# Ledger of designs, part 39: designed miniproteins, single chains, continued (5)

Each design is a single chain, and the fold is of that chain. pLDDT is the mean over its residues in the fold that is shown.

## One batch from the design tools (miniprotein)

Design m17333
Fold by ESMFold2-Fast:
Structure m17333 (fold): chain A 78 residues (1-78)
Amino acid sequence: LDALKAAYDNAKARLERGQQSLEIEQKRFEEAEKNKDKDPVLYEREKRHLESSQGGVDYWQKRYDELKAAYEAAKAAA
């Protein structure tokens, strides 16, 4: 149970950090999009960062959901 809780807590922390980074990258991308005509290089860079951050969140969301279900099942059985 403790090892499963540790894995769940770790996945949750990584997901929370990923979500925070995604919010920052979304805001930066929106600003870059408004100025796309003035700085297309910045727009492409921020778009790449946003896509990377979204991929990280998607990965940790799946891990979190799997570990949460496993932890809740183990907790109910204990």
Scores: mean pLDDT 84

Design m17334
Fold by ESMFold2-Fast:
Structure m17334 (fold): chain A 85 residues (1-85)
Amino acid sequence: SSEFEKLVKEIEEILKEMDEIRDQIKKEFPDNTGAIRLADGLVNQVKSLLDYSKQTKDVDLARDFLEYSRELLRLLKKMYKRLKE
């Protein structure tokens, strides 16, 4: 229970950070429809992982989803960095 709650909280924190980066991309690059669509896609993927984690309450699956969410955040950060170059 406590371990599951911690994993869910960490995914929620990643989702919050990804929302902030996505919103920044929309603000700084409003005409880059491809980048905005990809950023929205990455955010929506993490949201789906979080929602499914809450539905199943499977600790092992939540760990895998947390690791995958970290990879998606890293990808979003890398994309944002490239857009600023």
Scores: mean pLDDT 92

Design m17335
Fold by ESMFold2-Fast:
Formats: structure tokens, C-alpha cells, sequence
Structure m17335 (fold): chain A 93 residues (1-93)
């Protein structure tokens, strides 16, 4: 098993999940009059989804296992924050 390629694939999957959560958040809010708090949560989810994509792109370019693992860990942390913010947004809707 190529550990480096596996880690790169995992980072790409996590970034795809982040984009999927963003898409669900946008669909869930499309026909609603949003409060300032709801708009801020949606904007933060969008910014974090962009960060997850950036980290996965950096992981794809990583040449060593240690760098790839650190980028995967950071992508995982960003995805967990996206999930937390998405739950907060759903509680307000």
C-alpha cells in the first residue's frame, strides 16, 4: 500500500465532504430570510470549505509522508469545524 497516495486521497475526500456540506447549507437557506447570525455562519462555512480545498491541493503536491500527514490532520480539523458551524446554522433555521 502506498501510504503517501492514500493520505493524499483521504485529504481530497475530506475536501469534497466540506464542499458537500457547504452545498447543503446553501440549499437549506435558499428560500429563507436569513438573520445576520445565520449569514455570518454561512459565510464562515464557505471560507472554511475554501480552506479545506486549499489544504487538499497542498497535500496533493506534498513529496514527503510527514508533510502529507500534517496537511491531512489540518484538513480533518477544518472539516470538524465546518460540521460544528453547520449544526449551529441548522439549530437557528
Amino acid sequence: MDELERIKLEAEILAALALMILSVAKISTKNKELSEEEKELLKRIEELAEEAVRLAEEARRAEDLETARELLRRTEEVLEEIKRLFNELEELL
Scores: mean pLDDT 87

Design m17336
Fold by ESMFold2-Fast:
Structure m17336 (fold): chain A 66 residues (1-66)
Amino acid sequence: RRVLGKQESSELYGTRAEVAERLGLSVGTLSRYIRKGHLRAERTPTGYRFSPTSPLGSGLVDGGLK
């Protein structure tokens, strides 16, 4: 069973540099992760909002859509 709660305040947001620092990554690495699909970034008026997806996973992100 899972404990439900708030997810809004759990998201990472800000500039790429700030988020990269919070995650312990470089800006370049952060961009790479976004391109690979390890991390999603949404453009916001203040910068970007980053949403962590599942931890990689052996499966492919591009499943096939069906």
Scores: mean pLDDT 61

Design m17337
Fold by ESMFold2-Fast:
Structure m17337 (fold): chain A 96 residues (1-96)
Amino acid sequence: MEELEEAIERLKVTDDPLAELRRLKEILKTTPLSAEQAKEIIELLRELAERHPDDRELLEEIKEILLIILKKVEDKEVILEAIGELLRVIGLLLDL
């Protein structure tokens, strides 16, 4: 949890979002995720995708993190938010 919270905070202030997303993805594979933490991550991923809509490498990492969240969470609201952002990111990757 502490490592995950630190990774979330770093993602908010980083000048290298791709590196921080890769670190977050690694942590998420082995760390339990609360609904509150998942919602915060999804919102940060949404903001990053909106700021960097043409960065395909960044969007691919966002997509992978959203898929990991969907495998780890049972909360209906979090699932719906993650699906919504996943569809948005896929739309950007497909130039839709």
Scores: mean pLDDT 85

Design m17338
Fold by ESMFold2-Fast:
Parts: sequence; C-alpha cells; structure tokens
Structure m17338 (fold): chain A 81 residues (1-81)
Amino acid sequence: MSLVEQVEELTKELEKELEKLKADPNATAEDVQKVMREYERKIAGLYLEASEEEQKEMEKIMKKKRPEIQKLVDEIYEKTK
C-alpha cells in the first residue's frame, strides 16, 4: 500500500470513528480528542517516511477532507454541551 493510499485509509477510518461518536449518546469531548490524537500520531509517522512528492499528495488529501472532519467534530461538541 502506498503512503497516499495509507493516508486515504486513515482519513476514512477517522471519519467512521467520528460518525460512531456522533451516534453515541455517551460520547465525550475526551473521546473526540483521543481519536484525533491517534490520527495525528499516525499521519506524523507517515510524513517522516514520505518523499517531498508523497507529502504534497498527502496534504492534498487531508486539505480536501478537513472541512468534513471539522464539521463532524463540531457536531459532536455541540451534542456534548
């Protein structure tokens, strides 16, 4: 699996985990932070191994998905208020 494919997989996995938290009435802001931190840790690991070209493709994927991820995070935080 390429680094680009790994970033796409991790981002899809993040979206699924956030959707599960959104559906869970017991989900907390701490649960969101834990999921986000794990995603950031995995992405950082891939960046250390990535070429400059691969880093640009990874950034493109993450930038495209950023609004949807932020929307999910915001919806979960509003639910926990």
Scores: mean pLDDT 81

Design m17339
Fold by ESMFold2-Fast:
Structure m17339 (fold): chain A 83 residues (1-83)
Amino acid sequence: MEKELEKELKEKEKEIEGMTPEQAKAEAEKYIKKAEDLLAAPGLKSKIEMEIKLGEFAAKKAGDEDLLKRAEDLRKALDRFYG
């Protein structure tokens, strides 16, 4: 499962690298929202971590500091809930 999630993460990161900043912003919002929606569900830590990582990567590509901070806040929430 973790190896499969790592492969999916890398494939999606490559897709985001080819995006415009506007497209990357939309992807960041999408992945961050998915992570927020999944955060309280037990047993989904690795999937939530993947969504957060994709959100962070897309936010950095877009240069959107507000989305990056939102992803950082989600990471802290994930660590509090599962750590």
Scores: mean pLDDT 78

Design m17340
Fold by ESMFold2-Fast:
Structure m17340 (fold): chain A 77 residues (1-77)
Amino acid sequence: MSEKAREYLELGKKYYKEGNYELAMQHYQKGLDIALEIGDDETAIEILENAKKLALELGFLDEAEALERKIEEIKKK
């Protein structure tokens, strides 16, 4: 299960490097859903950090703030 979440993270990073930001975000979202369902907090935080970086790069400040809040919630577990 954790392996699938990491596979989506890797695909998201690949699409980010290729400049396909829509596919990068979609893969981050799929990986995040899996990581949260199985309780893989480490992978969930890594995905959220990459999604936040992308949101900041695109100027989506409100989205980046929401992603930061999710990171803080997981870290407070």
Scores: mean pLDDT 84

Design m17341
Fold by ESMFold2-Fast:
Structure m17341 (fold): chain A 83 residues (1-83)
Amino acid sequence: MADEAVERAIEMAEAYGYDEIAAYLREVKETGSDEAKLLAAKGVAAFTQGFYEEAIKYLEKAIEADPENKAAKKILELVKKEK
Protein backbone atom coordinates (compact mmCIF):
# COMPACT_ATOMS: atom_id res chain seq x y z
CA MET A 1 0.00 0.00 0.00
CA ALA A 2 2.57 2.61 1.07
CA ASP A 3 5.07 1.48 -1.62
CA GLU A 4 2.31 1.59 -4.28
CA ALA A 5 1.44 5.19 -3.32
CA VAL A 6 5.14 6.14 -3.57
CA GLU A 7 5.50 4.45 -7.01
CA ARG A 8 2.46 6.37 -8.28
CA ALA A 9 3.88 9.68 -6.99
CA ILE A 10 7.25 8.86 -8.64
CA GLU A 11 5.43 8.32 -11.99
CA MET A 12 3.64 11.68 -11.59
CA ALA A 13 6.87 13.55 -10.73
CA GLU A 14 8.71 12.01 -13.73
CA ALA A 15 5.78 12.78 -16.07
CA TYR A 16 6.06 16.47 -15.09
CA GLY A 17 9.88 16.51 -15.44
CA TYR A 18 10.68 16.57 -11.70
CA ASP A 19 13.33 13.85 -12.05
CA GLU A 20 15.34 14.91 -8.97
CA ILE A 21 12.20 14.84 -6.77
CA ALA A 22 11.39 11.38 -8.21
CA ALA A 23 14.92 10.16 -7.37
CA TYR A 24 14.67 11.30 -3.73
CA LEU A 25 11.17 9.80 -3.47
CA ARG A 26 12.68 6.43 -4.54
CA GLU A 27 15.17 6.85 -1.67
CA VAL A 28 12.26 7.51 0.75
CA LYS A 29 10.65 4.27 -0.52
CA GLU A 30 13.89 2.37 0.31
CA THR A 31 14.78 4.04 3.64
CA GLY A 32 11.62 5.62 5.10
CA SER A 33 8.94 4.45 7.51
CA ASP A 34 5.52 3.54 6.04
CA GLU A 35 4.05 6.75 7.51
CA ALA A 36 6.83 8.89 5.98
CA LYS A 37 6.39 7.08 2.62
CA LEU A 38 2.63 7.80 2.51
CA LEU A 39 3.06 11.44 3.57
CA ALA A 40 5.93 12.06 1.11
CA ALA A 41 3.89 10.43 -1.70
CA LYS A 42 0.89 12.66 -0.85
CA GLY A 43 3.14 15.74 -0.78
CA VAL A 44 4.71 15.01 -4.18
CA ALA A 45 1.31 14.16 -5.72
CA ALA A 46 -0.13 17.44 -4.37
CA PHE A 47 2.90 19.33 -5.77
CA THR A 48 2.41 17.87 -9.29
CA GLN A 49 -1.28 18.90 -9.17
CA GLY A 50 -0.43 22.51 -8.17
CA PHE A 51 -1.49 22.23 -4.50
CA TYR A 52 1.80 23.75 -3.29
CA GLU A 53 0.77 24.73 0.27
CA GLU A 54 -0.71 21.25 0.89
CA ALA A 55 2.43 19.66 -0.62
CA ILE A 56 4.67 21.53 1.85
CA LYS A 57 2.43 20.52 4.80
CA TYR A 58 2.52 16.82 3.82
CA LEU A 59 6.31 16.89 3.35
CA GLU A 60 6.79 18.60 6.73
CA LYS A 61 4.65 15.84 8.32
CA ALA A 62 6.78 13.21 6.53
CA ILE A 63 9.92 14.72 8.10
CA GLU A 64 8.20 14.76 11.53
CA ALA A 65 7.34 11.05 11.09
CA ASP A 66 10.95 10.17 10.12
CA PRO A 67 13.31 13.02 11.17
CA GLU A 68 16.50 11.15 10.16
CA ASN A 69 15.31 10.66 6.57
CA LYS A 70 17.49 13.04 4.53
CA ALA A 71 15.69 12.23 1.24
CA ALA A 72 12.36 13.57 2.59
CA LYS A 73 14.14 16.81 3.62
CA LYS A 74 15.63 17.13 0.10
CA ILE A 75 12.18 16.74 -1.49
CA LEU A 76 10.87 19.60 0.70
CA GLU A 77 13.85 21.81 -0.32
CA LEU A 78 13.22 21.10 -4.03
CA VAL A 79 9.46 21.79 -3.74
CA LYS A 80 10.13 25.14 -1.98
CA LYS A 81 12.74 26.08 -4.63
CA GLU A 82 10.31 25.43 -7.55
CA LYS A 83 7.78 27.78 -5.95
Scores: mean pLDDT 83

Design m17342
Fold by ESMFold2-Fast:
Structure m17342 (fold): chain A 93 residues (1-93)
Amino acid sequence: SLSDLRQQLQRAVQQRDYQTGVRLLGQLSDLFQQSGFPQSLVDSMRNLSNYARQSVDNGDRVGFLSSLQTGINLLDDYLTDSSGLNSNSQSSG
């Protein structure tokens, strides 16, 4: 489930577990493909996974954290597309 992955990504950020964070982005990319996400979104996630790995290898903490945050944002955007459960009157711009 995508929700579990989102939670694990946040945990990896908190623990500064670079290896786990990169691994989770890779798993997320795989799940995006399996869930029938648009090719553009799958490509973006693949690029983020690669960028995160390179950031870790180069000691670029900012690049790594930015990649994880962007990945979480992409996942959140997809989850909000499913947001029609109990939201009968939500303040929307």
Scores: mean pLDDT 74

Design m17343
Fold by ESMFold2-Fast:
Structure m17343 (fold): chain A 87 residues (1-87)
Amino acid sequence: DMAKKINEIANEIAKEYGLTYDSALIAASTAFTISELELGKVDIEKAKELAREIAKEILEEKKKNPDVPDWIIAIRVSGKRLNETVK
């Protein structure tokens, strides 16, 4: 059940990085999508590591844009990462 695994990782990332659940869910969902696109199957450990990379990028961008809601920054980072992967 991939939805359950994505939710588990989202909760871990939200706690680990101090992100809102919605932002962490965007990071986790994006990582799973990229993993599937690049590898042709989901490697949960690789997807989890990529989700942490995306979470770190969200935090870095939030520091540059403190007045922007976390979830908007998460969507922007996710869109950039997905666009780079599908080219």
Scores: mean pLDDT 81

Design m17344
Fold by ESMFold2-Fast:
Structure m17344 (fold): chain A 81 residues (1-81)
Amino acid sequence: MLSEEEFNELLQEVAKRAAEVAREAEKKGLSKEEIMKLVAETAREVAKERGVEVEKVTINVEKSQITLTLKDGRVISLRLG
């Protein structure tokens, strides 16, 4: 189970890498849906690199929101735009 400090570090790393990936994808002319899928994939990869298991990923294109539910029940929410 992640400590609050470890969870905060995970959030910051996910947000940073997601923003970098989204910016790069936007410059390449990818669609909003494709950008959101890449951001979700990036978030999963960051979690995996830190040994954190992601139970569920939900992408809401209408709300520009990606939600990752971790195995311990914690939630990471990313909003694009």
Scores: mean pLDDT 82

Design m17345
Fold by ESMFold2-Fast:
Structure m17345 (fold): chain A 80 residues (1-80)
Amino acid sequence: MELKQVIEREVEGDAEEVKAQIEAELKATVAAAKAAGAKAEYSISVETEGDVTTITATLVVEKDGDKYITTLKVTVKNVP
């Protein structure tokens, strides 16, 4: 079975800090999944257009023949 989930969020702030936080959270999630006996991988892509940065992170977890794909899309409005 393949289950796909999409999570979209909009935030204001520093896109580099937001990316670092997402990356740290994904690394922790992958480590936890592997400790639970699952296979897990993540990928991150970043696109910037003017004052808006879109961070797309994909987490893939496989356990007991089931595949779970979570896509996190964060739109960062670069402000001070």
Scores: mean pLDDT 80

Design m17346
Fold by ESMFold2-Fast:
Structure m17346 (fold): chain A 108 residues (1-108)
Amino acid sequence: GTLKVEIKDGEAKFYFNDPEFKEPKFTRPARVVKGYDRDKLYYYLEVQDAKTGRWALALKVEVSDKIEGNVVKDAKISDPFGNYTKADVTLSSSDVETAEILSIEAVE
């Protein structure tokens, strides 16, 4: 299946198997945390649980060296259920360290 996550104004909208991205399956308050592990840059998409208000990791993204304009191609991803292994990440600029993450698109 397919997953698209759009991140805007502190929210993430999750679309599953929706080729037109018309209706998100859920919307959550979201943030992206950036960090290095052994000289690799990671993006951590965290979402706020609707019932508890706690922040939880939704996706871990390993930034690849395959950058085309504002898109990181073939980024390795981990989700809690292991459904997706790779994603394309659209950024606000070509600077992977400082840019805002705008979307993550994955196929299982």
Scores: mean pLDDT 82

Design m17347
Fold by ESMFold2-Fast:
Structure m17347 (fold): chain A 80 residues (1-80)
Amino acid sequence: MPTLEEFRASPYREEVEELLRRAKELMERAQASGDRALIERAGEAARRVYDLVLEAVETGDESKLEEARRILDELEAELE
């Protein structure tokens, strides 16, 4: 797990914060829908995004941020 120091030193801090904010917003939208299957999928997507952004900060692999963004785009499309 990246430390708070690693996160603060990361050039990806702003991108990570944006992706985590999007994940939270989409999860809240899924919860508001009352669709249990959608809520479960949103929770899984949010967890995967969290793991990917932490890995990107830890390894410097920007492709992990691209994958996280793709997951959020897919979830947003499913939420309409």
Scores: mean pLDDT 77

Design m17348
Fold by ESMFold2-Fast:
Structure m17348 (fold): chain A 67 residues (1-67)
Amino acid sequence: MITPLSLKAAELIMANPSRALSAREIAEALGVSQATATRAASEVAKEVDGRFVLSEEAAAFIRSYLA
């Protein structure tokens, strides 16, 4: 289930040139705990080597929402 916090996490990941952010980086940017950031990011992105990578489907959804 996508939450408002998950959408913010997706926007942060999408804005990053590598399209990958750690739970700590997301937590710091959103002002939440790492556990909360991990759960929110996991709803829109896949964890790869300790970083959350945005899927093509999630990126398309965010772009459609902002258009």
Scores: mean pLDDT 74

Design m17349
Fold by ESMFold2-Fast:
Structure m17349 (fold): chain A 80 residues (1-80)
Amino acid sequence: TREGALRALELMKEATKDNPKAVKILEEAKKTLEANPDWSDDEVSQLLVQAFSKALSELSDEEADKAVDEVSRKMEEEIG
């Protein structure tokens, strides 16, 4: 859902907060989602995947793995 995508972006921002480039990429993705309320779930999912890939590319492999694990855990706990 759109709400789930927005939450995932916020969780990834928190997980990557020590990397300003990653945070900026995720903030831009959030603004893009908010500017496009008419986008389909597929378009929203595509943006989320692209934003996560770009943000994670700014991190080391270890940092990226930890960020993904943290977001996945929190999403499972909060959103199901």
Scores: mean pLDDT 79

Design m17350
Fold by ESMFold2-Fast:
Structure m17350 (fold): chain A 78 residues (1-78)
Amino acid sequence: MQAAVEALRTLAERGLGDTTIEALLEIARRKGLDLEEARRALEEHRGEVPAEEDEELARLYRRAVALLEEAKAAALAA
């Protein structure tokens, strides 16, 4: 569950690398997101440090955080 937070922190420090992209794709897969869309967005910004000014990456960030929150809620409810 902390993987999303670690991935986001790694993105902020080093930009999008292979490990971070894989972690974010795993989170997307867990919640049934469009993996092709997610991978495309992450690959387009590979090597860049995402920030609030990057709407595409900011969208993925919000999604990753929301997925983590929803995963916790779903696990508690199920």
Scores: mean pLDDT 57

Design m17351
Fold by ESMFold2-Fast:
Order: structure tokens, then C-alpha cells, then sequence
Structure m17351 (fold): chain A 94 residues (1-94)
């Protein structure tokens, strides 16, 4: 179904985010490269799930702030909020 396909695509994007974070922690990416990758993945998740651009933008601004402050706990919490919103919207559209 379309909903199952979107759930699979969401899982792939979440996995891509984890790989990006692992590369950043390993020192393979600069903070700017990591932020660019995070922004791309967040925009893709928002588009996939139909999250409004305004909501995605506000969340991305908070994520960038958390990363600049090296608040990785807040970063993880914000990613969890995005994933939850994406899942809810995919399920509501099913």
C-alpha cells in the first residue's frame, strides 16, 4: 500500500540520519557538512509525510541551535518529535 511504502521510505531516511550522525561523531564530516545533511533528510521526511513547511522550518531551526550548542540530547529529542509527527501523518493518510 502507499502507507506501507511511505513507512519503508521513512525508515530508510531515519537509517540515513543515523549513518550521517555516526560519520560526524567519527570526525569524517565537519559540523557544516553534518548540518547540511541533517537539513536535507529533515526536508525529505517532511515532504514524505506531508509535514507543513513552516513546522519543518521551526523544527530545523531548533535542531541547528541544539547542534551549535553541542546539545546532542536535545538534538535526539527533536529528531524523535519529527519521526513521531511523520508516523502520525502517514497513518492518518492511510
Amino acid sequence: SAAERKRQELRALVHEMVELYDKYLAGELSLEEFKEGVERIIREIAALAGVPEEVARRLLEEIHRALEEKDYKRFSELLGELERLAVERIEEAA
Scores: mean pLDDT 85

Design m17352
Fold by ESMFold2-Fast:
Structure m17352 (fold): chain A 86 residues (1-86)
Amino acid sequence: SMAEQQRAAYGRILDELSEKFGETPLEIVKKYLEFLRKMAEEKKAPPAIIEEIQKLEDELREKPNSMEVQKEVLARLSELTVRIAG
């Protein structure tokens, strides 16, 4: 499916970023999440956006070493970035 192709693409992006920055995939996702939370607060994003970011933080905390969760969180952060910036 197209969704499976997109998740596979995020997995490859995460691996490439990990290699280029010398950080683990988890560390990259955590930094992106922190950056997006700060951006959402600075832009005074709606409470629904803040709640979605909190849910992603909770999912990552519950399963920090799950590559599947890391890929899903990265995909959701990308979607939220467009909603916050747009």
Scores: mean pLDDT 80

Design m17353
Fold by ESMFold2-Fast:
Structure m17353 (fold): chain A 69 residues (1-69)
Amino acid sequence: MSPETQRRAVATYHALLAQGVPEDEAIRRTAEQLGVSPSAVSRVLRAHEEEVTRAAFERRAAGEPVVAP
């Protein structure tokens, strides 16, 4: 899956969650919209979660603000 498709998968999933769609349904709808499997979406979301967690940890360790001013 390309980086662009991964970014779109994350954005689509979060947009569906914001609309009140359950996580399992949001994964399936994201997969349908992008023409990929639900397992591929789950893998992308896991990778994104790991990256966000790492970035947040690194910012905290570097003494950067956790919340924007």
Scores: mean pLDDT 72

Design m17354
Fold by ESMFold2-Fast:
Structure m17354 (fold): chain A 74 residues (1-74)
Amino acid sequence: MAATVRALEDGAPGGRVEVTIDGEVRRGRILGQGHTRVGIVLEDGSLVTVELDTPGPLRAGEVRTGEVVLRESS
């Protein structure tokens, strides 16, 4: 499932992001960042992991595209 991640802060744990999935904008915070994946906890407590199309850490002000590889409701 295609996703867009907008970084409001650099890709450190606790950094604020906006995630667009299926045209819905959701707010969240970075739980963890790998080389190609970012784990995000959304405001409702659900966890989303996004595989980024381009590897590397999220930078404040960036908009990155990717695919949801894991989605869990809390």
Scores: mean pLDDT 78

Design m17355
Fold by ESMFold2-Fast:
Structure m17355 (fold): chain A 61 residues (1-61)
Amino acid sequence: SAADADLANLSTLLSPEQAAVLRATAATLRANGGDLSKVPAEDLKAYEDAVLEAMRNGDAQ
């Protein structure tokens, strides 16, 4: 899917550990139908931090 392709691209801009967090949260969202309110706050924060880091690394290229 397009979302899976976007996740793969973002993962290339992250450390392996941050990429794993991004993929794990994406898997949780797929399992619960995309409902962010069902994601634990700590995991949601880690996901947001990973996305922001990927954006910063993309802009730095």
Scores: mean pLDDT 73

Design m17356
Fold by ESMFold2-Fast:
Structure m17356 (fold): chain A 66 residues (1-66)
Amino acid sequence: MELAEKIAEAARKAAEEGNGVAAASGAQELYDLGLGSKEAAIKAVQAAANGDAKEAAEYAVRSAQA
């Protein structure tokens, strides 16, 4: 659980810096570790592709809280 929270926090910081790709990668990492859902990882990548770094980070945070 603590590892998931750190990954989500890193994703939030990336979004604050405007780095949507790094924010989305947090959700993907959580899925790869079995700590997040595949759907959340996909939606985070789509949000980053649309230029919405904040939304991408939100999916990483939700994955960590699930």
Scores: mean pLDDT 77

Design m17357
Fold by ESMFold2-Fast:
Structure m17357 (fold): chain A 69 residues (1-69)
Amino acid sequence: SLLEEIMNIDKSLTIGELMKKYKVTQEALSRLSGLSRSTISSNIKKRLKDLPEVYQEAILGALAVHSLR
């Protein structure tokens, strides 16, 4: 389920590491999360848990949706 996928995402990984793990491009992550490509690029070296909560939820949802495809 989508919720199970969200719970399995390691928030201690950087955005760049999560993108590699889930094989998602910046363009795909932007489309799925609703965040701009520049926002993703500027945060690529930051850990997911260190981002504002609204960005964490957007990226978690995007990665979970992508992983189910």
Scores: mean pLDDT 84

Design m17358
Fold by ESMFold2-Fast:
Structure m17358 (fold): chain A 94 residues (1-94)
Amino acid sequence: SSLEEEANKLVKEAGEILKEAEKKLEEMRRNNSPNEEIKKLADEAIKKLEEIIKKLEEVRDQTTDPELKAQIDLMIKILKHEIKKLKEKVEEIL
């Protein structure tokens, strides 16, 4: 379905944001970048991920398929956990 395809696209976009943020954080750590710049990069990545979660919630609310709703809820739960892990990693670097 088009809603399922949209949800899958959003999850792929979130995965790309996470990979790019991890790569940049490792580069910033190696280069002894200021804590303020590291925090800014992390905050921007987290904001983008939270925007994707909102879009997933909108897709969930538009579908009448209970199986797709449950799948999207699981996707949202996983992304919230990844955001928490990213926040914890940033605290370890700072």
Scores: mean pLDDT 88

Design m17359
Fold by ESMFold2-Fast:
Structure m17359 (fold): chain A 64 residues (1-64)
Amino acid sequence: SMEAERARREEELARQAALLAENPALKDSVAATMDAQVEEYADRFTPEQKEQLARLREILARAG
């Protein structure tokens, strides 16, 4: 299982998301881009990649 390694990456990404949270417009644009890419490239993403993107968006949403 690579869950522990993913958790560590998510912690680092949460720190990056905190910087984006200083600009709400940029934060919203990043979230919208993630949503659009997941929808548009649904057939190219593995279930694991989709889950990672969803978690990243969740981390971004919590940052603020």
Scores: mean pLDDT 72

Design m17360
Fold by ESMFold2-Fast:
Structure m17360 (fold): chain A 65 residues (1-65)
Amino acid sequence: DARSRALGYALGYREGKEHPEMDEEEARRTGEAAGRIAAALTGGDLEQAQKGGYEGALDGSREGA
């Protein structure tokens, strides 16, 4: 679901920005957490929300640095 993925990305991006230089494992954990929240709020696809969260966490971490 595009909405779940977009919200996951936004939540992951926010966390990544607060935690610069996030590694792959930390980004994956952050994406999983952000994705669960996004999926719960939208009633959407958990896998898509978690993928968005992971991508957002990496992008936010890069911008936060």
Scores: mean pLDDT 81

Design m17361
Fold by ESMFold2-Fast:
Formats: sequence, C-alpha cells, structure tokens
Structure m17361 (fold): chain A 104 residues (1-104)
Amino acid sequence: IRKDLDRLIDLVNQAIDLAEKALEYQKAGDYKKAEQYLLLMNMYVMSVVAEAFTLYRRQPTPTAKKVLELMVNTSEQISKSKSIEEKIKVLKDTKKQLEDIKKS
C-alpha cells in the first residue's frame, strides 16, 4: 500500500544521501570516512530488502512481489558495483522505479 511504498522510498533516499557523502569523502581523500558511509548505505539497502520482504509476506499482491524483486535486484547490483558513482546510479534508478510503481 502507498504508506509502505513511501517508507521504502524514504529508506532509499537515506541510502542515496549516505552514498553521496561517501563519494564526497572519497574525493577529499578520506577513504576511511568514505568506507564508513558505504557501510551505513549498505545497512539501509538491507533494511529496504527486509521491509519489502515483510510487505510481500503480509500482502502477497503483484505490486508487493514487483517491489520485492526490484529491491533484491537493487541489492545485487549494489554488491556488483565497483564505484560509489555506480552505487548512486543504481539507488537513483531504484527510487524512480518505486515512484513509478506508486503512481500505478
């Protein structure tokens, strides 16, 4: 339902903010801070996957299944991404897809 999607979008926004901070620290040469922010970003990504799975278990609708599949795919793409810029792009694409699902 729309409230669950709003929560998932909010968590993805938090992950984007953390990834962008990690990129700023990397550009400044603070690799330790960049790594810490990437770890926090990964925690938010895992939270989104867990929330999507909980939503699907509670409400097994086509929309909830599509959201879960999107979040699992996002987690896999983040894991395979070699740069912070790639992780940010994946997260922004995921946010756009969640917003499009909410409008449907």
Scores: mean pLDDT 87

Design m17362
Fold by ESMFold2-Fast:
Structure m17362 (fold): chain A 82 residues (1-82)
Amino acid sequence: MSSDAAKLSLEGLTLLKHGKYKEATKKFRRATRLVRGATDRDSLRVALRAGEQSVKIAKKKGDKKLYKSSRRLVRVARGRLS
């Protein structure tokens, strides 16, 4: 189950690479739900890094929905690692 959070986060980044911002936003929302239950530190780090990269992209593109979902993923993953 924790590996699914990492998988969804990486799928989100792949969608961003292809300009699919709405689909990426959905993947990051799902990843955030799974991260809340994750105990695997490696999966949490993957989700954190993916979220941080997505925040940077969202700021540059001005996508507010992607920005909010990415910021939430970063905050939840960081909280689980701290």
Scores: mean pLDDT 82

Design m17363
Fold by ESMFold2-Fast:
Structure m17363 (fold): chain A 74 residues (1-74)
Amino acid sequence: MSPAERARALLAEARRLLAEAEAETDPQKKVGLLNRAQDLLVRARLLAERHGDAETLAEADRLIAELQALVKRF
C-alpha cells in the first residue's frame, strides 16, 4: 500500500470515528472515540507531510480543526 493510500485510509477511519463521537451521548465513550480519531489524524498528517501530498495534508488539517471544535464544546 502506498503512503498516500495509507494516509487516505487513516483519514476515512478518523472521519467515521468523528461522526460516531458527535452522535455519542456517553462522555467516557465520546472521549475514547475522540482520542482514537486524534491518533489516526496525527498519523495521516505526518504521512501526507513526509510524502508531499498537499491534498491529504489539507484534509487532515480540516479534520483536526473539526476535532478541536468538538473537544472545546464538550
Scores: mean pLDDT 84

Design m17364
Fold by ESMFold2-Fast:
Structure m17364 (fold): chain A 60 residues (1-60)
Amino acid sequence: MLSEQEVIALVAKAADRLAETLDQEALDRALVRLSRLVAEWRATGDQAAFLAGLEALLAE
C-alpha cells in the first residue's frame, strides 16, 4: 500500500513532468485533474485507482 509520503513523491514527479511538456493552460487543467486523483485516494484509499488515473493523466 502506498504511504502518504510515497503519494506526495509521485504527485511531485508527475507535476514536474507535466510542467516540462504542457503549456500553462493545459498544465492548469492537468493539475486540477491531479488534485482530484489525490482527493479521491484520500477519500477511498484505492491505490489501484490512483495509480491508473495517474498513468492515464501522464500518457496524454
Scores: mean pLDDT 80

Design m17365
Fold by ESMFold2-Fast:
Structure m17365 (fold): chain A 87 residues (1-87)
Amino acid sequence: SAEIEELRKRVERAMEELERLYEELLPKLSPEDQEIAERALEQAKKEYEKVLKALETEKSLKKRKEIVDRFLAGLEGLKDWLLSKAA
């Protein structure tokens, strides 16, 4: 459906933006914060794959939106943390 396609595109764009931000900011972090950031990105990629699978398998539009919203909130928190540490 068009709704599922839009949710997929939102998640894909958010992940692409996060990865781009990592390429720019990761070298600016302390070694300790780089290790934290690398582990956080690995976890975000694993969660991304789970979200994509849930969009394919979940039958409830409400639950799909809730899964996407939680994932996007997590990525936003990670972006905010990364920006604060690169300053």
Scores: mean pLDDT 88

Design m17366
Fold by ESMFold2-Fast:
Structure m17366 (fold): chain A 84 residues (1-84)
Amino acid sequence: PVPARILSREQVAKGIRLTTLERGGEKIVLVEATADADPEEFKKLVRELLEQGYKVAIKSIPGNSADEASKELAAFAYEANNSD
C-alpha cells in the first residue's frame, strides 16, 4: 500500500470540506458534506474536480439517509468514486 499525504484541507461551501491527498503521484480529493449542505453545490463541486482530472473519494453526502435526494446523491457518489 502506498501512503497518502495530505496536501490541503479547506471548507469550500457551507457544510462542504475538501481534503486534497497525494498517493503514488496521483492527487485525490476527499469530499465531506454535512446534512445541511446544498446537494446541487455538492454535485457541482464533485463534477468540477473530475473535470480538472482529480480522482474523487466521497466520505459523506448532504441530506438525510431516508431522503430520496440522499439516495440520488449516494448513487452519484458511487459513480464518482468508480470513475477515472
Scores: mean pLDDT 70

Design m17367
Fold by ESMFold2-Fast:
Structure m17367 (fold): chain A 66 residues (1-66)
Amino acid sequence: SNPQEARVEEAFRRVYAEAANLPEKPSREQLAARLREVMRELGVSEEVYERHLEAAVDTLAALLGV
């Protein structure tokens, strides 16, 4: 298993859990900003997060009804 992929999945789970508990759901732009921040905190490389960011934001937005 690729450790970078595991970090992307962890970032996704954290942002989803945070957003799911908010009374007002964040916008796609807010989800993208937070996901990028968490990926950077977890040490995801720029190449890897740029590759995954759009798809992850789309999935988060769909799951949250945004």
Scores: mean pLDDT 83

Design m17368
Fold by ESMFold2-Fast:
Structure m17368 (fold): chain A 61 residues (1-61)
Amino acid sequence: SRAEEAGLAAASGSEQGKFNAGIVGYMAARDAGGDGRKAGYLSEQAETPQEAGENARKAAG
């Protein structure tokens, strides 16, 4: 799933991984009919790439 992809991207531990986690989480939330803007925002505000991926996954459902 897109949410799993977000978690995997964040697990890379890079700034690019964090950015990608935000994008994937946004898309997953939109596809599920959820709040994509909130998913992207929470990922951007996370202190670590791992937290960004977790926030994106939770927002996706």
Scores: mean pLDDT 62

